# Designed miniproteins, single chains, continued (5): the designs that were tried, part 102

Each design is a single chain, and the fold is of that chain. pLDDT is the mean over its residues in the fold that is shown.

## One batch from the design tools (miniprotein)

Design m19538
Fold by ESMFold2-Fast:
Structure m19538 (fold): chain A 95 residues (1-95)
Amino acid sequence: SMEELVEKARRLLEEVLRLAQEAIARGEAEAEERELRFGALAVVAAVLLREGVPAEEVLEALEEIAELSEEELARLRAAMARFEEHKEKLKEELE
């Protein structure tokens, strides 16, 4: 259900952000807070897509947990499309 997907996406976002913040605190990574949040959302989208969740349902769930502008939504759609393209190309290279 969408409610379960939203809860799962929220938990994934929290975990990804925690790991990213820990890496920054250790001096292992550098990022602007704005780009860090967007990067975390893109990682959550990639995980859900990998698990077979339809792209439109992923976007709907992410909109519920993060108030995204039209520009951020367009950027996220582009990131999701690139992830699917690279995933298929990687499968071809490994065979």
Scores: mean pLDDT 76

Design m19539
Fold by ESMFold2-Fast:
Structure m19539 (fold): chain A 58 residues (1-58)
Amino acid sequence: VLKVPKDKVSPQDLPEDASIALTDDYAYIVVPPERREEVKALLDSKGIEYEEVFEFEV
């Protein structure tokens, strides 16, 4: 699961198979392992700060 600032990411910028959980300050992006590197590269290319959260992947 990838934690990003809510206002920096749009659902339309993510793969079709990605799920997003929105909170007040952050969006949590849930993707299959095969999509994880793709989404990380996308966020890096846009200069979006993200944090990988492992509590939701175990």
Scores: mean pLDDT 71

Design m19540
Fold by ESMFold2-Fast:
Structure m19540 (fold): chain A 72 residues (1-72)
Amino acid sequence: MKEKAIEYFKKALEAARAGNTVEAMQYAALAFYYASPVNEKARIKAMNAVQAASDGDYETAAKYAEEAIKAL
């Protein structure tokens, strides 16, 4: 569901800003899961966001998450 993907991306960004790395990654993964059935562009951007967050690059992760939301 598109709305749920957007909600989890926002939660992932909030967790990342709070320094909660594990929670940020979990919410990013959930956002990816809910974005996947919507469209391929959003799915690819969500995947890139999860990868960047996994690498500790939260600025890049936030940018990809915003692009995924725009693609939805």
Scores: mean pLDDT 71

Design m19541
Fold by ESMFold2-Fast:
Structure m19541 (fold): chain A 88 residues (1-88)
Amino acid sequence: ALAERLAEIEERARELLRRALLAELSGDEALAAEVEAEVERWRREIEELLAAGREEEARLLYEAYTRLQGEAYEKGLDAEELLELLEK
């Protein structure tokens, strides 16, 4: 179902953002590289869904990650503050 798919996508996006923040705060280049590879895989998955005409699913992937980043930027949160919110 779309609701189940949305929950899965949101959890994946949250974990990806959490890892990105951890890499930034720790200076872990290996973790940063893993996160960068995951972001590129996420983008590729969106492109594949769009090419297959699965626009609704592509939209869910795009919005999940973008919404989390957007909310952080709108609130003026730095990486440390955002990480604390995600790990609660």
Scores: mean pLDDT 69

Design m19542
Fold by ESMFold2-Fast:
Structure m19542 (fold): chain A 72 residues (1-72)
Amino acid sequence: SDAEIEAKIEAIVARVRALLEAGASEGEVYAAFAREAGALRDWMRAAGASEAEIAAALGRAADRVFALLEEA
């Protein structure tokens, strides 16, 4: 559901924020985001989401994470 996708995106953003607050390197942040984005993609695909729905959700997650990186 959209609510489950949004909750997963919020969890990704919170995890990236925690890494940045802990002083993680750029490489560590990118690796963590790539892993989390991959897990979201795989979960959505297994749930029967279309490629367009997956792309939209990953785009929203990326936009929020990159906004966070620009603030740092």
Scores: mean pLDDT 84

Design m19543
Fold by ESMFold2-Fast:
Structure m19543 (fold): chain A 87 residues (1-87)
Amino acid sequence: DAEKFVEEQLEQVREYLENTEIETLRRELRESTAASGGAAEQARRLLEALEASPSPEEAREALYEVLREYAERLLAALRAEEAARAA
């Protein structure tokens, strides 16, 4: 079940964000922007959200929201593929 898998991954992401220092998250995102393609674009969006946040708490919330929206889009695409296969 793709939905349950995505929910489990988002829970792990939330725990990681809550237990990780903002400076570590910023460093990881900067490293990820060196990658090519979609991964670099997502890392850039996450970094922009982190840099726009005035507090560590808001930064973690902003990062989680960006990742949740990405996961929801991915899940919607997977559901559309399953629906197309069933038809």
Scores: mean pLDDT 76

Design m19544
Fold by ESMFold2-Fast:
Order: sequence, then C-alpha cells, then structure tokens
Structure m19544 (fold): chain A 90 residues (1-90)
Amino acid sequence: SVEELEALRKLLEEVEKKLKELKEKGELTLEKALELAEEALRRAKEEFGDDRRVLLRLARGLAGVMAKIGGFDPREVRERLEEIVERILA
C-alpha cells in the first residue's frame, strides 16, 4: 500500500540521518548501526504487526543504507538484520 511504502521510507530516512550523524562524529560502528536498525524494525512491528514480509523489506532497505553510509560488508549486514527480524518475530 501507499501508506506502507511511506512509513517504511520514513523509517529508512530516520535511520540514514542518524547513521550520518554518527559517522560525522567518528562514532559509527556496525553494532551502533544495528541498534538503530533494530529500533526501526521494532517500530515497523508496532505499526504492521508480525508481518515478516514488511519487516524483511525494511531490513533489506536498512542493509543498503548501512552499507552505503558505513561501508560495512553488505552480506554481513544482511545476515545480522535477518537474525534481528527472527528475534523480533519470536
């Protein structure tokens, strides 16, 4: 839905902004980036419920922005975010 796409885009933009702020301060680590991603995924769960499709869509977007801004390994980021989604849905 349009509402789903807008909500996920807003969450991605909020995380991207926070990642850039941490990078500018020299404080961006993979663990801090994953904490921000988990917060966004938990907010998506509050809005959309236990919708694995929605959470994995957000996780894929988060992996992309984390790799782009943080220079983290895209495969490692994807695997760690999928583990977070599984934990959130457990």
Scores: mean pLDDT 87

Design m19545
Fold by ESMFold2-Fast:
Structure m19545 (fold): chain A 68 residues (1-68)
Amino acid sequence: SMEELVEEAIKIAEEIFKKNNIVPSEEEKRGLEEMVRLIVEDGLARGLSREQILELVRKATLWEVKAR
């Protein structure tokens, strides 16, 4: 389901933050969750696979880490 994929994608994003020693604030966490949800919704609408969607989440999260 979309909810399961969103939860999995959020967990991946949180793990990337943790591996880079970033502890997000409540507002930053909300922004991350919103970004992930939008990527998942767009990916599913475009007919992308689960693997492709999760890769997009990883790339977007790494860009957020790099911008800090």
Scores: mean pLDDT 85

Design m19546
Fold by ESMFold2-Fast:
Structure m19546 (fold): chain A 84 residues (1-84)
Amino acid sequence: EEALFNLGNIYRKLGKLDLAKETYQKLLEKFPNSSFAEDAYFELAKIYHAEGKLDLAKETVKKLLEKFPNASPEAKTFAELLGV
C-alpha cells in the first residue's frame, strides 16, 4: 500500500501521468481502506484536473468525500474549487 502510493508519486513527478493514474487506481482497488486511500483519491483527482478532465476530477473528489467524510482540509477546499 505505502509502496504503491510512493510509486504513484514517483511516476507523477516524472510526468508519467498514465502510469501514476494506473498505480493510484491499483492502490484503491487492492487497498480501499488503506491509510493512503484518501491521498490516492486526492492525487488522482488533481491529475485529472491538470489534464483538463474536469468531470473525472469532480467524480473522483466526490468519491473521496463520500468514502472519507473527515477528509483533509486540502481535499475539501479542492472539492469546493471544483464546485462539488
Scores: mean pLDDT 82

Design m19547
Fold by ESMFold2-Fast:
Structure m19547 (fold): chain A 73 residues (1-73)
Amino acid sequence: EDVRLTAEVVGRTAVRLARDPQGESSAEALLEGLEEQARQAKGESGKEMRELVRQVREEVERAREAARRAAAE
């Protein structure tokens, strides 16, 4: 319960950091932490956390691509 709420907050922070060019490394570190927690989690909470982490990683990847293209172009 508390773990899921924390994971949601951390996930949103990772996406926000990924949109900031300075935050790329921090966003990746937060994602790796969430993925590790999701891997260790079991039962229904583990399933919800893995779904959240997959969604967050996709959003972070898109945010990083957008930031990289903006910086390059």
Scores: mean pLDDT 73

Design m19548
Fold by ESMFold2-Fast:
Structure m19548 (fold): chain A 94 residues (1-94)
Amino acid sequence: DLDAFAQQLYQLLQEALEALKAGDEERAEQLVEEIVELITLPGTSEEAREEARRLIREGLRKAAETGDISYAEDGLVEASALLLESAARARREA
């Protein structure tokens, strides 16, 4: 269910943002890892997964600083695109 999946991703983003605002860096990092695992496709490289974590972390940081959740949403979109490109490359090389 795509709607349920999108709702789950958005809920995790909101929880990660709240954790960052509360100064709970460990909880925020755990939630970022859950998001990356959820959007990771078969064939995605570890390098792409690490960059995806960085993009989501940066988006959340900007969202926490500005109070604008759209920065976290932008980070998620960029991370998703990166992971899709990585998986597509792996399929072409198989």
Scores: mean pLDDT 84

Design m19549
Fold by ESMFold2-Fast:
Structure m19549 (fold): chain A 70 residues (1-70)
Amino acid sequence: TKKEVALRLSKLQFRKLAIESEKYLMDKIAKNTSTLTPLQQKDAAVTAADMKEMPAIDKEIEELKKKLKA
């Protein structure tokens, strides 16, 4: 139903914002040093993995937007 599509779209949009926020913070940390601590390296790896999912999230968002317009 349109309600289910809208809810799914909202959830994906919030996930995208969360990943973008993580990347923004990690980019700021990297800007202050050429060498990350082991804990910062682990956080950077998690953020990089989340960023790898971004194209799939963007694709699903666009497909859901098209369904809502139809």
Scores: mean pLDDT 79

Design m19550
Fold by ESMFold2-Fast:
Order: C-alpha cells, then sequence, then structure tokens
Structure m19550 (fold): chain A 73 residues (1-73)
C-alpha cells in the first residue's frame, strides 16, 4: 500500500545517505545522510498519523534530493 511504499522510499533515501558518507567528503556526506534520515523520519511520522499519501510524497522528495546531491558532489 501507500504506507509501505513511503517507508520503502524513505529507507532507500537513508541508503543513498550511507553511500554518500563512504564516497563524499565528511561535510557533504553528512548533509546527504541527514536528507535521507530526515525524509525517512517524516515519512514514518506521517504514516503513523494515517497520512500515507503525504508520507509517500515526502519520502519520494527526500530520495530525489539525496540522489541529486550525491550525483552533483
Amino acid sequence: GLAEAALALGERAVEVGREALKVLPAAKGTAVALLGVGGYIEARLLVARGRAEEALAAAARALALAEEALAAA
């Protein structure tokens, strides 16, 4: 469902952040990792409140931003 999709995208954003910490300078890697973790936490809180559609949008945005930041660095 939407809640499961949101959490899966959020987990992927966290994974992008972990990859960034391995390959980018510490400050940039930390920024990407915080984007991923923040998106995952926001998605989890929205799911817990029954706001699954908003959770999906938040997780998708966090993943896209984390991937863009990693690619641009």
Scores: mean pLDDT 84

Design m19551
Fold by ESMFold2-Fast:
Order: structure tokens, then sequence, then C-alpha cells
Structure m19551 (fold): chain A 74 residues (1-74)
């Protein structure tokens, strides 16, 4: 099911963040996941799809300054 596939994708994204700590990879995977979520829910849950669209716009605009994230601990 689409929900199960999305759950697996979220788990995989979490693993990539934990193991690699790659912020650029995290951003790109987040964009991909949001686009998949919008497509998956646009017909079945349009309210949730709208929230994902807004989240995607925020990520695309870089409203959060990722460059100011705390320095990696030594």
Amino acid sequence: SLLEELEKEIEKLGEEIREKGDRELMIEKTKELLEKAIEAYKDTNPELAELFKRALEIVKKGTVDVSKAPETYQ
C-alpha cells in the first residue's frame, strides 16, 4: 500500500540522517519524499496533501537557514 511505502521511505530517510549526517542528502530526500506524499494523498486526503505542498515550498525557498545549524560535535 502507499502508506506502507511512505512509512518505509521515512524510515530510510531517518537512517540516512543518523548514519551519514549529510544535510544536503537530507534536504534532497525530504523534497523527494514530500513530492511522493503529495502524489499519494492528493486524491485520498487533499488536506494532508496541501500541508505537504506548503512544507515543500518552505524547503524550496530555503526559509530555514540550514547553514546556521549547530556545528557538528567534535
Scores: mean pLDDT 67

Design m19552
Fold by ESMFold2-Fast:
Structure m19552 (fold): chain A 57 residues (1-57)
Amino acid sequence: MTLAEKVLEAVRASRGRFSPEAQARLDEIEARYKAGEMTDEEFVEEVARVLREQQAA
């Protein structure tokens, strides 16, 4: 399992802990990643950014 796949599973498992705005952003990031619009590195970085913003609140 790649780092991106592990991050995707962790996000899905923790989905209920995120605000509706964070969930919407994560859904958009996942959709773009699955569409091939971003690399594994870009996906991990974007997810990490959303999580940092959520945790800083």
Scores: mean pLDDT 77

Design m19553
Fold by ESMFold2-Fast:
Structure m19553 (fold): chain A 110 residues (1-110)
Amino acid sequence: MPRILSPRQLELLREIAELVLQEGDEDSQKAAETLLKTLEETDVVEEILQTLIELTRNSKSPVTQLLLAALARILTGELLSPAAVQALLDGGVSPRVVELLVELAREMQE
């Protein structure tokens, strides 16, 4: 059976996307809008990952590419290392988004 996000995991992913829609660059905002629409239709990890892959291919912003890559890694069960957290911050991802990414990564381990 395909892996399904828990209500808490889905809530965190929506919070990340909504925050990016409010605070991100134009490219990140477009990616966040598409992700939010996907989350209205599915909670299946594999379907969300497919959306993230397509968004990464269409992204021109390095910060958007870093953010989408981090989300894909988290959804596949990877933890964010301190080095990965620093790379996101250095790449221009907001501290609030990074905090939510770390929380989502922890929830994905449970």
Scores: mean pLDDT 84

Design m19554
Fold by ESMFold2-Fast:
Structure m19554 (fold): chain A 65 residues (1-65)
Amino acid sequence: SPEEIEALRKKMEEIGKEIASLVKELDAVDPTDTEKRKELIDKINKLVSEYREIRTKLAQLEEEA
């Protein structure tokens, strides 16, 4: 549905912004702070995974619409 497509696009945009924010935070972290770096990397990887899933679903819905 158009509403579902719009909701998925908005969610992708929000996730993209969150990834960008976390990457910027990671760049600011002391390179010897392995614990904090790992936490940020894990968060980024989780969001990237979610982004890919939404992108795939959105592409399929746009093709079927």
Scores: mean pLDDT 84

Design m19555
Fold by ESMFold2-Fast:
Parts: sequence; structure tokens; C-alpha cells
Structure m19555 (fold): chain A 86 residues (1-86)
Amino acid sequence: QREVEVELLREIVERIVELLRKAGKTELAEEVRRLGEKAVEALEAGDEETAQQYNDRLMDLLKRELSDELKREVAGITAEAGRRLA
């Protein structure tokens, strides 16, 4: 169960990073990868609180820096992952 959640988080982060790199937002992609890796590390350690903190920071960064079009693409990635958990 935890292994599935960790794997899904890794996939979401990688898909977002690739999307941002294709959009020419290389610096933002690097920051997303950094925050995502810390969230994955915390989740693997069972530290849900720290994982949530990094996820919140990641979401705030995306909300601040992305265009509406890129926000829709990110929402699509997250929705696909949510369906696999259900």
C-alpha cells in the first residue's frame, strides 16, 4: 500500500518535471524535482507530516508560477494518479 503511494508520487513528479522541461521552464522543473524528491523521501520514511509539508510547498510553487494551460495539464496528471488509487 505505502509502496504503491510512493511509486505514484514518483510518477506524478517525473511527469510534471517532463511537462515543465518541454514548456521551457527548466529552473521550475528543477525546483519541482527537488521538492518532489524530499516528499518521496519523507513518505518512504513514514513521515506523513513532512511529506505533506513538501507537497504543500510544491503545490504553492505550481499555483504561483504556472499558466492556466499548464495548471490544467498538472491537474490531469494528478487526476490520473487518483483514479489508480481508487
Scores: mean pLDDT 80

Design m19556
Fold by ESMFold2-Fast:
Structure m19556 (fold): chain A 88 residues (1-88)
Amino acid sequence: PRIPPEALDAEASLALAIIAAHLGNREAAIRALEKAREAIARAPLPPEVRERALALVDEAIRILREGGDPEEAARLAAEAAELVARAL
């Protein structure tokens, strides 16, 4: 099956966010999560999956902006990536 470009962009951005968060680069992780959010919003996903994935990404961004645990943010980004991948 053909992967929509927006879904591929979302997966790539989520992967970058996870890597950046594990490396302790909060600013890079936030930027990657913001790109993932835009890609998820445009991706042809079921509304329920899109809503859940966006909520996970928004929570990960909030955690990083408030100085929270980058590993928790990475975990949420990974959950969002799994939801998007399974919906394709």
Scores: mean pLDDT 88

Design m19557
Fold by ESMFold2-Fast:
Structure m19557 (fold): chain A 103 residues (1-103)
Amino acid sequence: VEEALKKLEEMERRLQEMLARETDPLKRRVLELALRVIEKAKEVLSIATDPKTIEEVMRIAEEAVEYAELAVRSTDVTVLVGAALALIGLELDLDRLLEELKA
């Protein structure tokens, strides 16, 4: 759990650095969505002790960073919209995990 939390903190710092350098409003919104996924992943890890759940959360976090990186590199609005929708889906997946863990 501590190692996973450290990786999430590193991902959060990278996304914050990208957001600080980004001037495009749509790309900034995608980076903000990715940061929300990382914040929620950290919340799940604050209560999850099961290795399978930790692994699932880390995969979701890694995917969120990949979508953010893809969006920053792209000038195609369809790619940016697709990345935003994917990030919303990842956040919903984490919300489901949180509900299961709190029950």
Scores: mean pLDDT 84

Design m19558
Fold by ESMFold2-Fast:
Structure m19558 (fold): chain A 96 residues (1-96)
Amino acid sequence: SQKLVDEYLELLERILSVPEEEIEELREKAKEIAEEKGLTAGEGPRTSLEELYEKEKIELAKDLLRLLELGLEISTNNKEAQKKLEEYAKELEAKK
């Protein structure tokens, strides 16, 4: 679980380097696409996002999809880690 936590934090730091408005839009879009395509945590074709998003946003879209997958896995297997990640995310976003 610690490796998942570390990976999640790395993704958060990278994602938070871009504009907040773009992050929120892509996060919601990633959820919609995952639902439409029947994607679940840990499984599913990530290249589907590449086909749907523009080149300049593709890396962020992949990171958001991965973040969603990790969030689901951590939430299920490690509630304490999930709380810590939520606090960390709020703290980082508060600086923006």
Scores: mean pLDDT 55

Design m19559
Fold by ESMFold2-Fast:
Structure m19559 (fold): chain A 63 residues (1-63)
Amino acid sequence: MEREESIRRLMELAGVSEETARKVVEAGRYSARQSRDPSVEVPEELRKATKEVGDKLLKKMEE
């Protein structure tokens, strides 16, 4: 999947910056790798960005 499209979509849906959206997309790639190799860990900064975006998305859905 194109990173650029995923970044744009996250920015629109969560109302976050491009930098934050980019970190979330990167976290997703780490998670996919971790599913194949448990020794691979998602960096804490990417994990925090994912949580922030997730919380904002849930808030918007509930509004």
Scores: mean pLDDT 75

Design m19560
Fold by ESMFold2-Fast:
Structure m19560 (fold): chain A 56 residues (1-56)
Amino acid sequence: MYDTLAELLANRPKMSDNEFTKALAEALGVSPETLREGASLDDVEAALRQYLEDKA
C-alpha cells in the first residue's frame, strides 16, 4: 500500500495498470471502476502530477 500520492507516482513505472488503478483508487477513497470509466490512466496520472505540483 502507498501512503501518499507522491509515493504512488514514484512507483508507477514498477507496477501494472491494474495495480496502479487499485492503489490510486484506495488512496483517493473511490472505486477503481470510477477511475477507469471517464479517463485514460495517462490522463489521470498527468492530472495527479499537476495537482501535486500545485499543492507544493
Scores: mean pLDDT 68

Design m19561
Fold by ESMFold2-Fast:
Structure m19561 (fold): chain A 100 residues (1-100)
Amino acid sequence: MSMTPEERREAIIERTAELLREWLEAGVFSEDLRERTGDEDLRAAAEALLEAQAELVAAGETSVERLTELATARLLAEGRPVAARLVRELLAVLAALDAA
């Protein structure tokens, strides 16, 4: 079955948020984030990452540093410092895995 663009976007956000929750529970992130991060923070982080990635792709740019800056700036502007911290830690983990 073909997904609409809206259904595809929502599916990516949901799956990203689920993955972030699983990694949070598995101790991939800082221990205090497990206590502070709610479902709204997971969803906000997923949306910010997807939007920042789309902006970078449209600009012809690819950088974990720029993705981090765009996503965290958006989340901080929305008053979501916990989600911003989660994004920073996620991208640091992904950068370390890519370097390995």
Scores: mean pLDDT 79

Design m19562
Fold by ESMFold2-Fast:
Structure m19562 (fold): chain A 81 residues (1-81)
Amino acid sequence: SKSRAVARQVAAVLEAVATQIGYDLGEISKEEAAESLKRAADELKRVQEETGVDISETAKILARIAKELGLEEVAKYIESL
């Protein structure tokens, strides 16, 4: 359903925000942050492929977080979705 697709996108954003906070607090490495954001991006891709729901706005949020963390290659990957 659209409601479940939205919930999955929100969960991906929450994971990305948690990753940003964890990195800023020094609890996770830059490499761990990159892997976490890639997993969140892959979940958005799955939502789009399985449901046909537009993920553009959620992907922009993830890409912005990646850029703020200096993860330029991750941001480019997210922008390619």
Scores: mean pLDDT 86

Design m19563
Fold by ESMFold2-Fast:
Structure m19563 (fold): chain A 79 residues (1-79)
Amino acid sequence: SDAREERLEAFLREAKEEIIKAASTKDREKAEEKVEELVERFREFLEREFPELSEEERELAVESFRREALALVEKVLNE
């Protein structure tokens, strides 16, 4: 169980790094495309690692991830 949480933390850390890298080019379209790619990868990650989550719980987690990712894009673009 703890190993899955560690994999989740690793996924989120790597996703954050990819978002920062994409947004650092100051290309909004490129950054938003990266967020969409990572949202799909996160959905697949949850289906694989947390199959006990309901569809509703999974979509709530995905929406939270998307919201946080887009907020990070805005922060980087405005720096």
Scores: mean pLDDT 87

Design m19564
Fold by ESMFold2-Fast:
Structure m19564 (fold): chain A 83 residues (1-83)
Amino acid sequence: MSLEERVEAWRRAARKYGLDFFSEEELREFARSFPLSEEEIEETFRRARELGERGEEVTLEKLKEIALEIEVDRGLELIKQAV
């Protein structure tokens, strides 16, 4: 995905999960920081919504933590397959 395609994927997922409280610049920063697939972006918001349903406040910082966890999980799966 290009950066612009990734920004659009983040925006669509945010709207889909009712977490569309980001500015365009915040979405662009997220897209630059986390080179996730469209599916991984949706998974980020799915996990964030589940936390919100449990009474946790979903902040920009919490979304960064979830996105990083998904990126790390992908790396660990690659290592597991190589062993």
Scores: mean pLDDT 75

Design m19565
Fold by ESMFold2-Fast:
Structure m19565 (fold): chain A 92 residues (1-92)
Amino acid sequence: MEAAREELERAEAELIAELRKEAEKLRELPREEALKKMAEMMAEAARRMAELARELGLEELAELLERVAEAYAAAAEDLERGQALLRELGAA
């Protein structure tokens, strides 16, 4: 794999570990509130990955990650709409 791909995979693994730890804190919240907060965290994570992908010259991946971020941001406002967008992206 290319060095750029390896860097993204490493960043993704670290980010997933952070999100997993934060998700643990959401267990005590009502389900709907927990889902909205998780959607907000996923939107921010996708935006950070999109920026890294652009810096590494992976434009197509950056565009996909930006769309994923938009879908999760929509889910934070309206869970049903966000889920529909994620399904279209193959991420739900």
Scores: mean pLDDT 74

Design m19566
Fold by ESMFold2-Fast:
Structure m19566 (fold): chain A 103 residues (1-103)
Amino acid sequence: NRFSDLTPSEREFLEAVEKAFLKLSKSKSIPPYLLGKVYTAALKNGFDLNSVNIENVVVLANAIYNVVTNNDTLFPDDKLIEKALKNAKKPEVLKNAKKKLGL
């Protein structure tokens, strides 16, 4: 279970990412394998996941959304995920994602 080894703050952060993804995708949830890959990539790229930061939540949710909607692969590689994270951090991309979430 992914949540058994997480701190309360990390769990709250991931739950916020899943909620934001649901609003963006109109889907039920993030595939568990993809959530794990994106979480690992975010840690490697210097994201602080120990506090719920709304911008980091929006960046991760939008990166996952772009991976699943713009790619016909069930198994995106780490490089594709890293590019999606870097793109989601761009000011214009972040602003548009916030607007879609009613922020």
Scores: mean pLDDT 72

Design m19567
Fold by ESMFold2-Fast:
Structure m19567 (fold): chain A 73 residues (1-73)
Amino acid sequence: KIEELKKKIDETLDELYRLAESGAPVEEIDRKIAEIGRLMVELRKNGKEEYEKIAPEVSKRVKEILDLYKAKR
């Protein structure tokens, strides 16, 4: 289950990147960010040690994607 959550988080980050790259509406960006947040909460509840290892990198990736999105708008 933890490996499935990690895979889903990575897939959702890739989806967020594609939406940002295509200049999708803010509402779609916000929905994907909320989905990532929900998956991270699930990971923290089921695998706190794994969450602590990947959370900084996930946060960095989200910030970089949002910075890219803002630069295109």
Scores: mean pLDDT 83

Design m19568
Fold by ESMFold2-Fast:
Structure m19568 (fold): chain A 61 residues (1-61)
Amino acid sequence: MPSIAELFERAVEAAVNRDIAALEEVLAQLRKLAEQHPDNASIQALVEDVEAALARMRAEA
């Protein structure tokens, strides 16, 4: 499984490229990490950011 830093980099790249499928994959992996680390606010914040970005892209489709 990628590290949090790698997932963050992938999320930024996917958002810049407007790659919905790549963002969905990153979100799925982040959700698994959030389940393993429920007290980690940084992972939870990143999940929310990716969900918000994905929702915006889907609304524009």
Scores: mean pLDDT 79

Design m19569
Fold by ESMFold2-Fast:
Structure m19569 (fold): chain A 64 residues (1-64)
Amino acid sequence: TRLESITRQVYNFLKKNAPDVPDEELLETALTVVESLFPDLPEEERRKIAEEVAERLKEEKRKE
């Protein structure tokens, strides 16, 4: 629930502010954004969110 909300916020942030990030940089970029917006989250949760966001962004690009 909270992780899902955070994942959606990070996904929307990247889609709006960094839509042209290459697939190979999506995970690192998402992780940086999660750390910046939610620095209080445990590292394991930040990684999980970043991985989910990167995967969703890759899937959306492939559907274009």
Scores: mean pLDDT 78

Design m19570
Fold by ESMFold2-Fast:
Structure m19570 (fold): chain A 67 residues (1-67)
Amino acid sequence: SEADEWFKKMDTDGDGLITEEEFKEFMLSNPENREFLLEIAAEADRDGKGVISKEEFYEAYEKVKKL
């Protein structure tokens, strides 16, 4: 799915987690999608833990896509 492709691009170390730093670097490489990616990050990191799991990312992706 499209969500799988996005996650794979951001999860550079393959640990199944996206850190704030990985996410920030990815946004800098994809400025055209920055707003979309920021909405996903905000939705996925509702608890403020500073990391996004694969499951959280997929859920956030679907919610943001419905907007």
Scores: mean pLDDT 73

Design m19571
Fold by ESMFold2-Fast:
Structure m19571 (fold): chain A 63 residues (1-63)
Amino acid sequence: MEEEIAQLKAEYLSKVRELQKKIDEAERTLPPEEVKKFRDKAMKEFEELSLEYQRRIAELRAA
């Protein structure tokens, strides 16, 4: 269980880092209006990832 939880946390952190890299790249390459749209979408993806991984970890702890 602890190994599985650690793996899920590592996967979550990896996905969060990839989204942040995409935001950073958008800020360097896109005009401000497009950056705003990109950040809005990324914020929703961060929220969805957080909820999904919290649920998966809770399920493992409940088993």
Scores: mean pLDDT 81

Design m19572
Fold by ESMFold2-Fast:
Structure m19572 (fold): chain A 91 residues (1-91)
Amino acid sequence: SSLQKELEKLQKKIDDFMKKYGIPKSLIDRLKKGLILVESEDPAEKEKGKKMIEQVFKQLKELGISDKDIAYLINLLKKEIEVEKKIKEEG
């Protein structure tokens, strides 16, 4: 499907970014979880998500990644989450 191809392109861009900066998958998984949690209607889950994003942002900066490049990564992960949701909703 077009959504599956879009997901594969996003995953390749994320993988290429991870390889460029030596970002461990655990850090990407934590950032992605934080991005999902901040969309929660539960205030406790939303706060947990915000703290996870802040901690990962700090760790990415410690790897020498610019704020602009971190923002780019966050936008890629947000798009990946949106496409994954659409695939799940369309069956």
Scores: mean pLDDT 87

Design m19573
Fold by ESMFold2-Fast:
Structure m19573 (fold): chain A 85 residues (1-85)
Amino acid sequence: SMQAKRAQLQAEIKKLQKQIEELEKQYDEALAKGDLEKAKQLLLEMKELEEERGKLMVEAAETDFDKEVAESLGRMSVSVYDIAL
């Protein structure tokens, strides 16, 4: 169902957000220690996770849009039936 797909996408987005937040803390620590090599590696890992999160966020938004469109079309069909009475 669309509801189950939405719940799954939201859970995956939340997991990626937590991972990004953990990497951001490690990045700040690496910069504070002057470890530029580690900071660069963490920045690349963060970019990869942000791209993945972005893709899932778009898919979640498309799922929500399809649900809203379907609900709007359903309401119009009910209204047409009410006019026929």
Scores: mean pLDDT 75

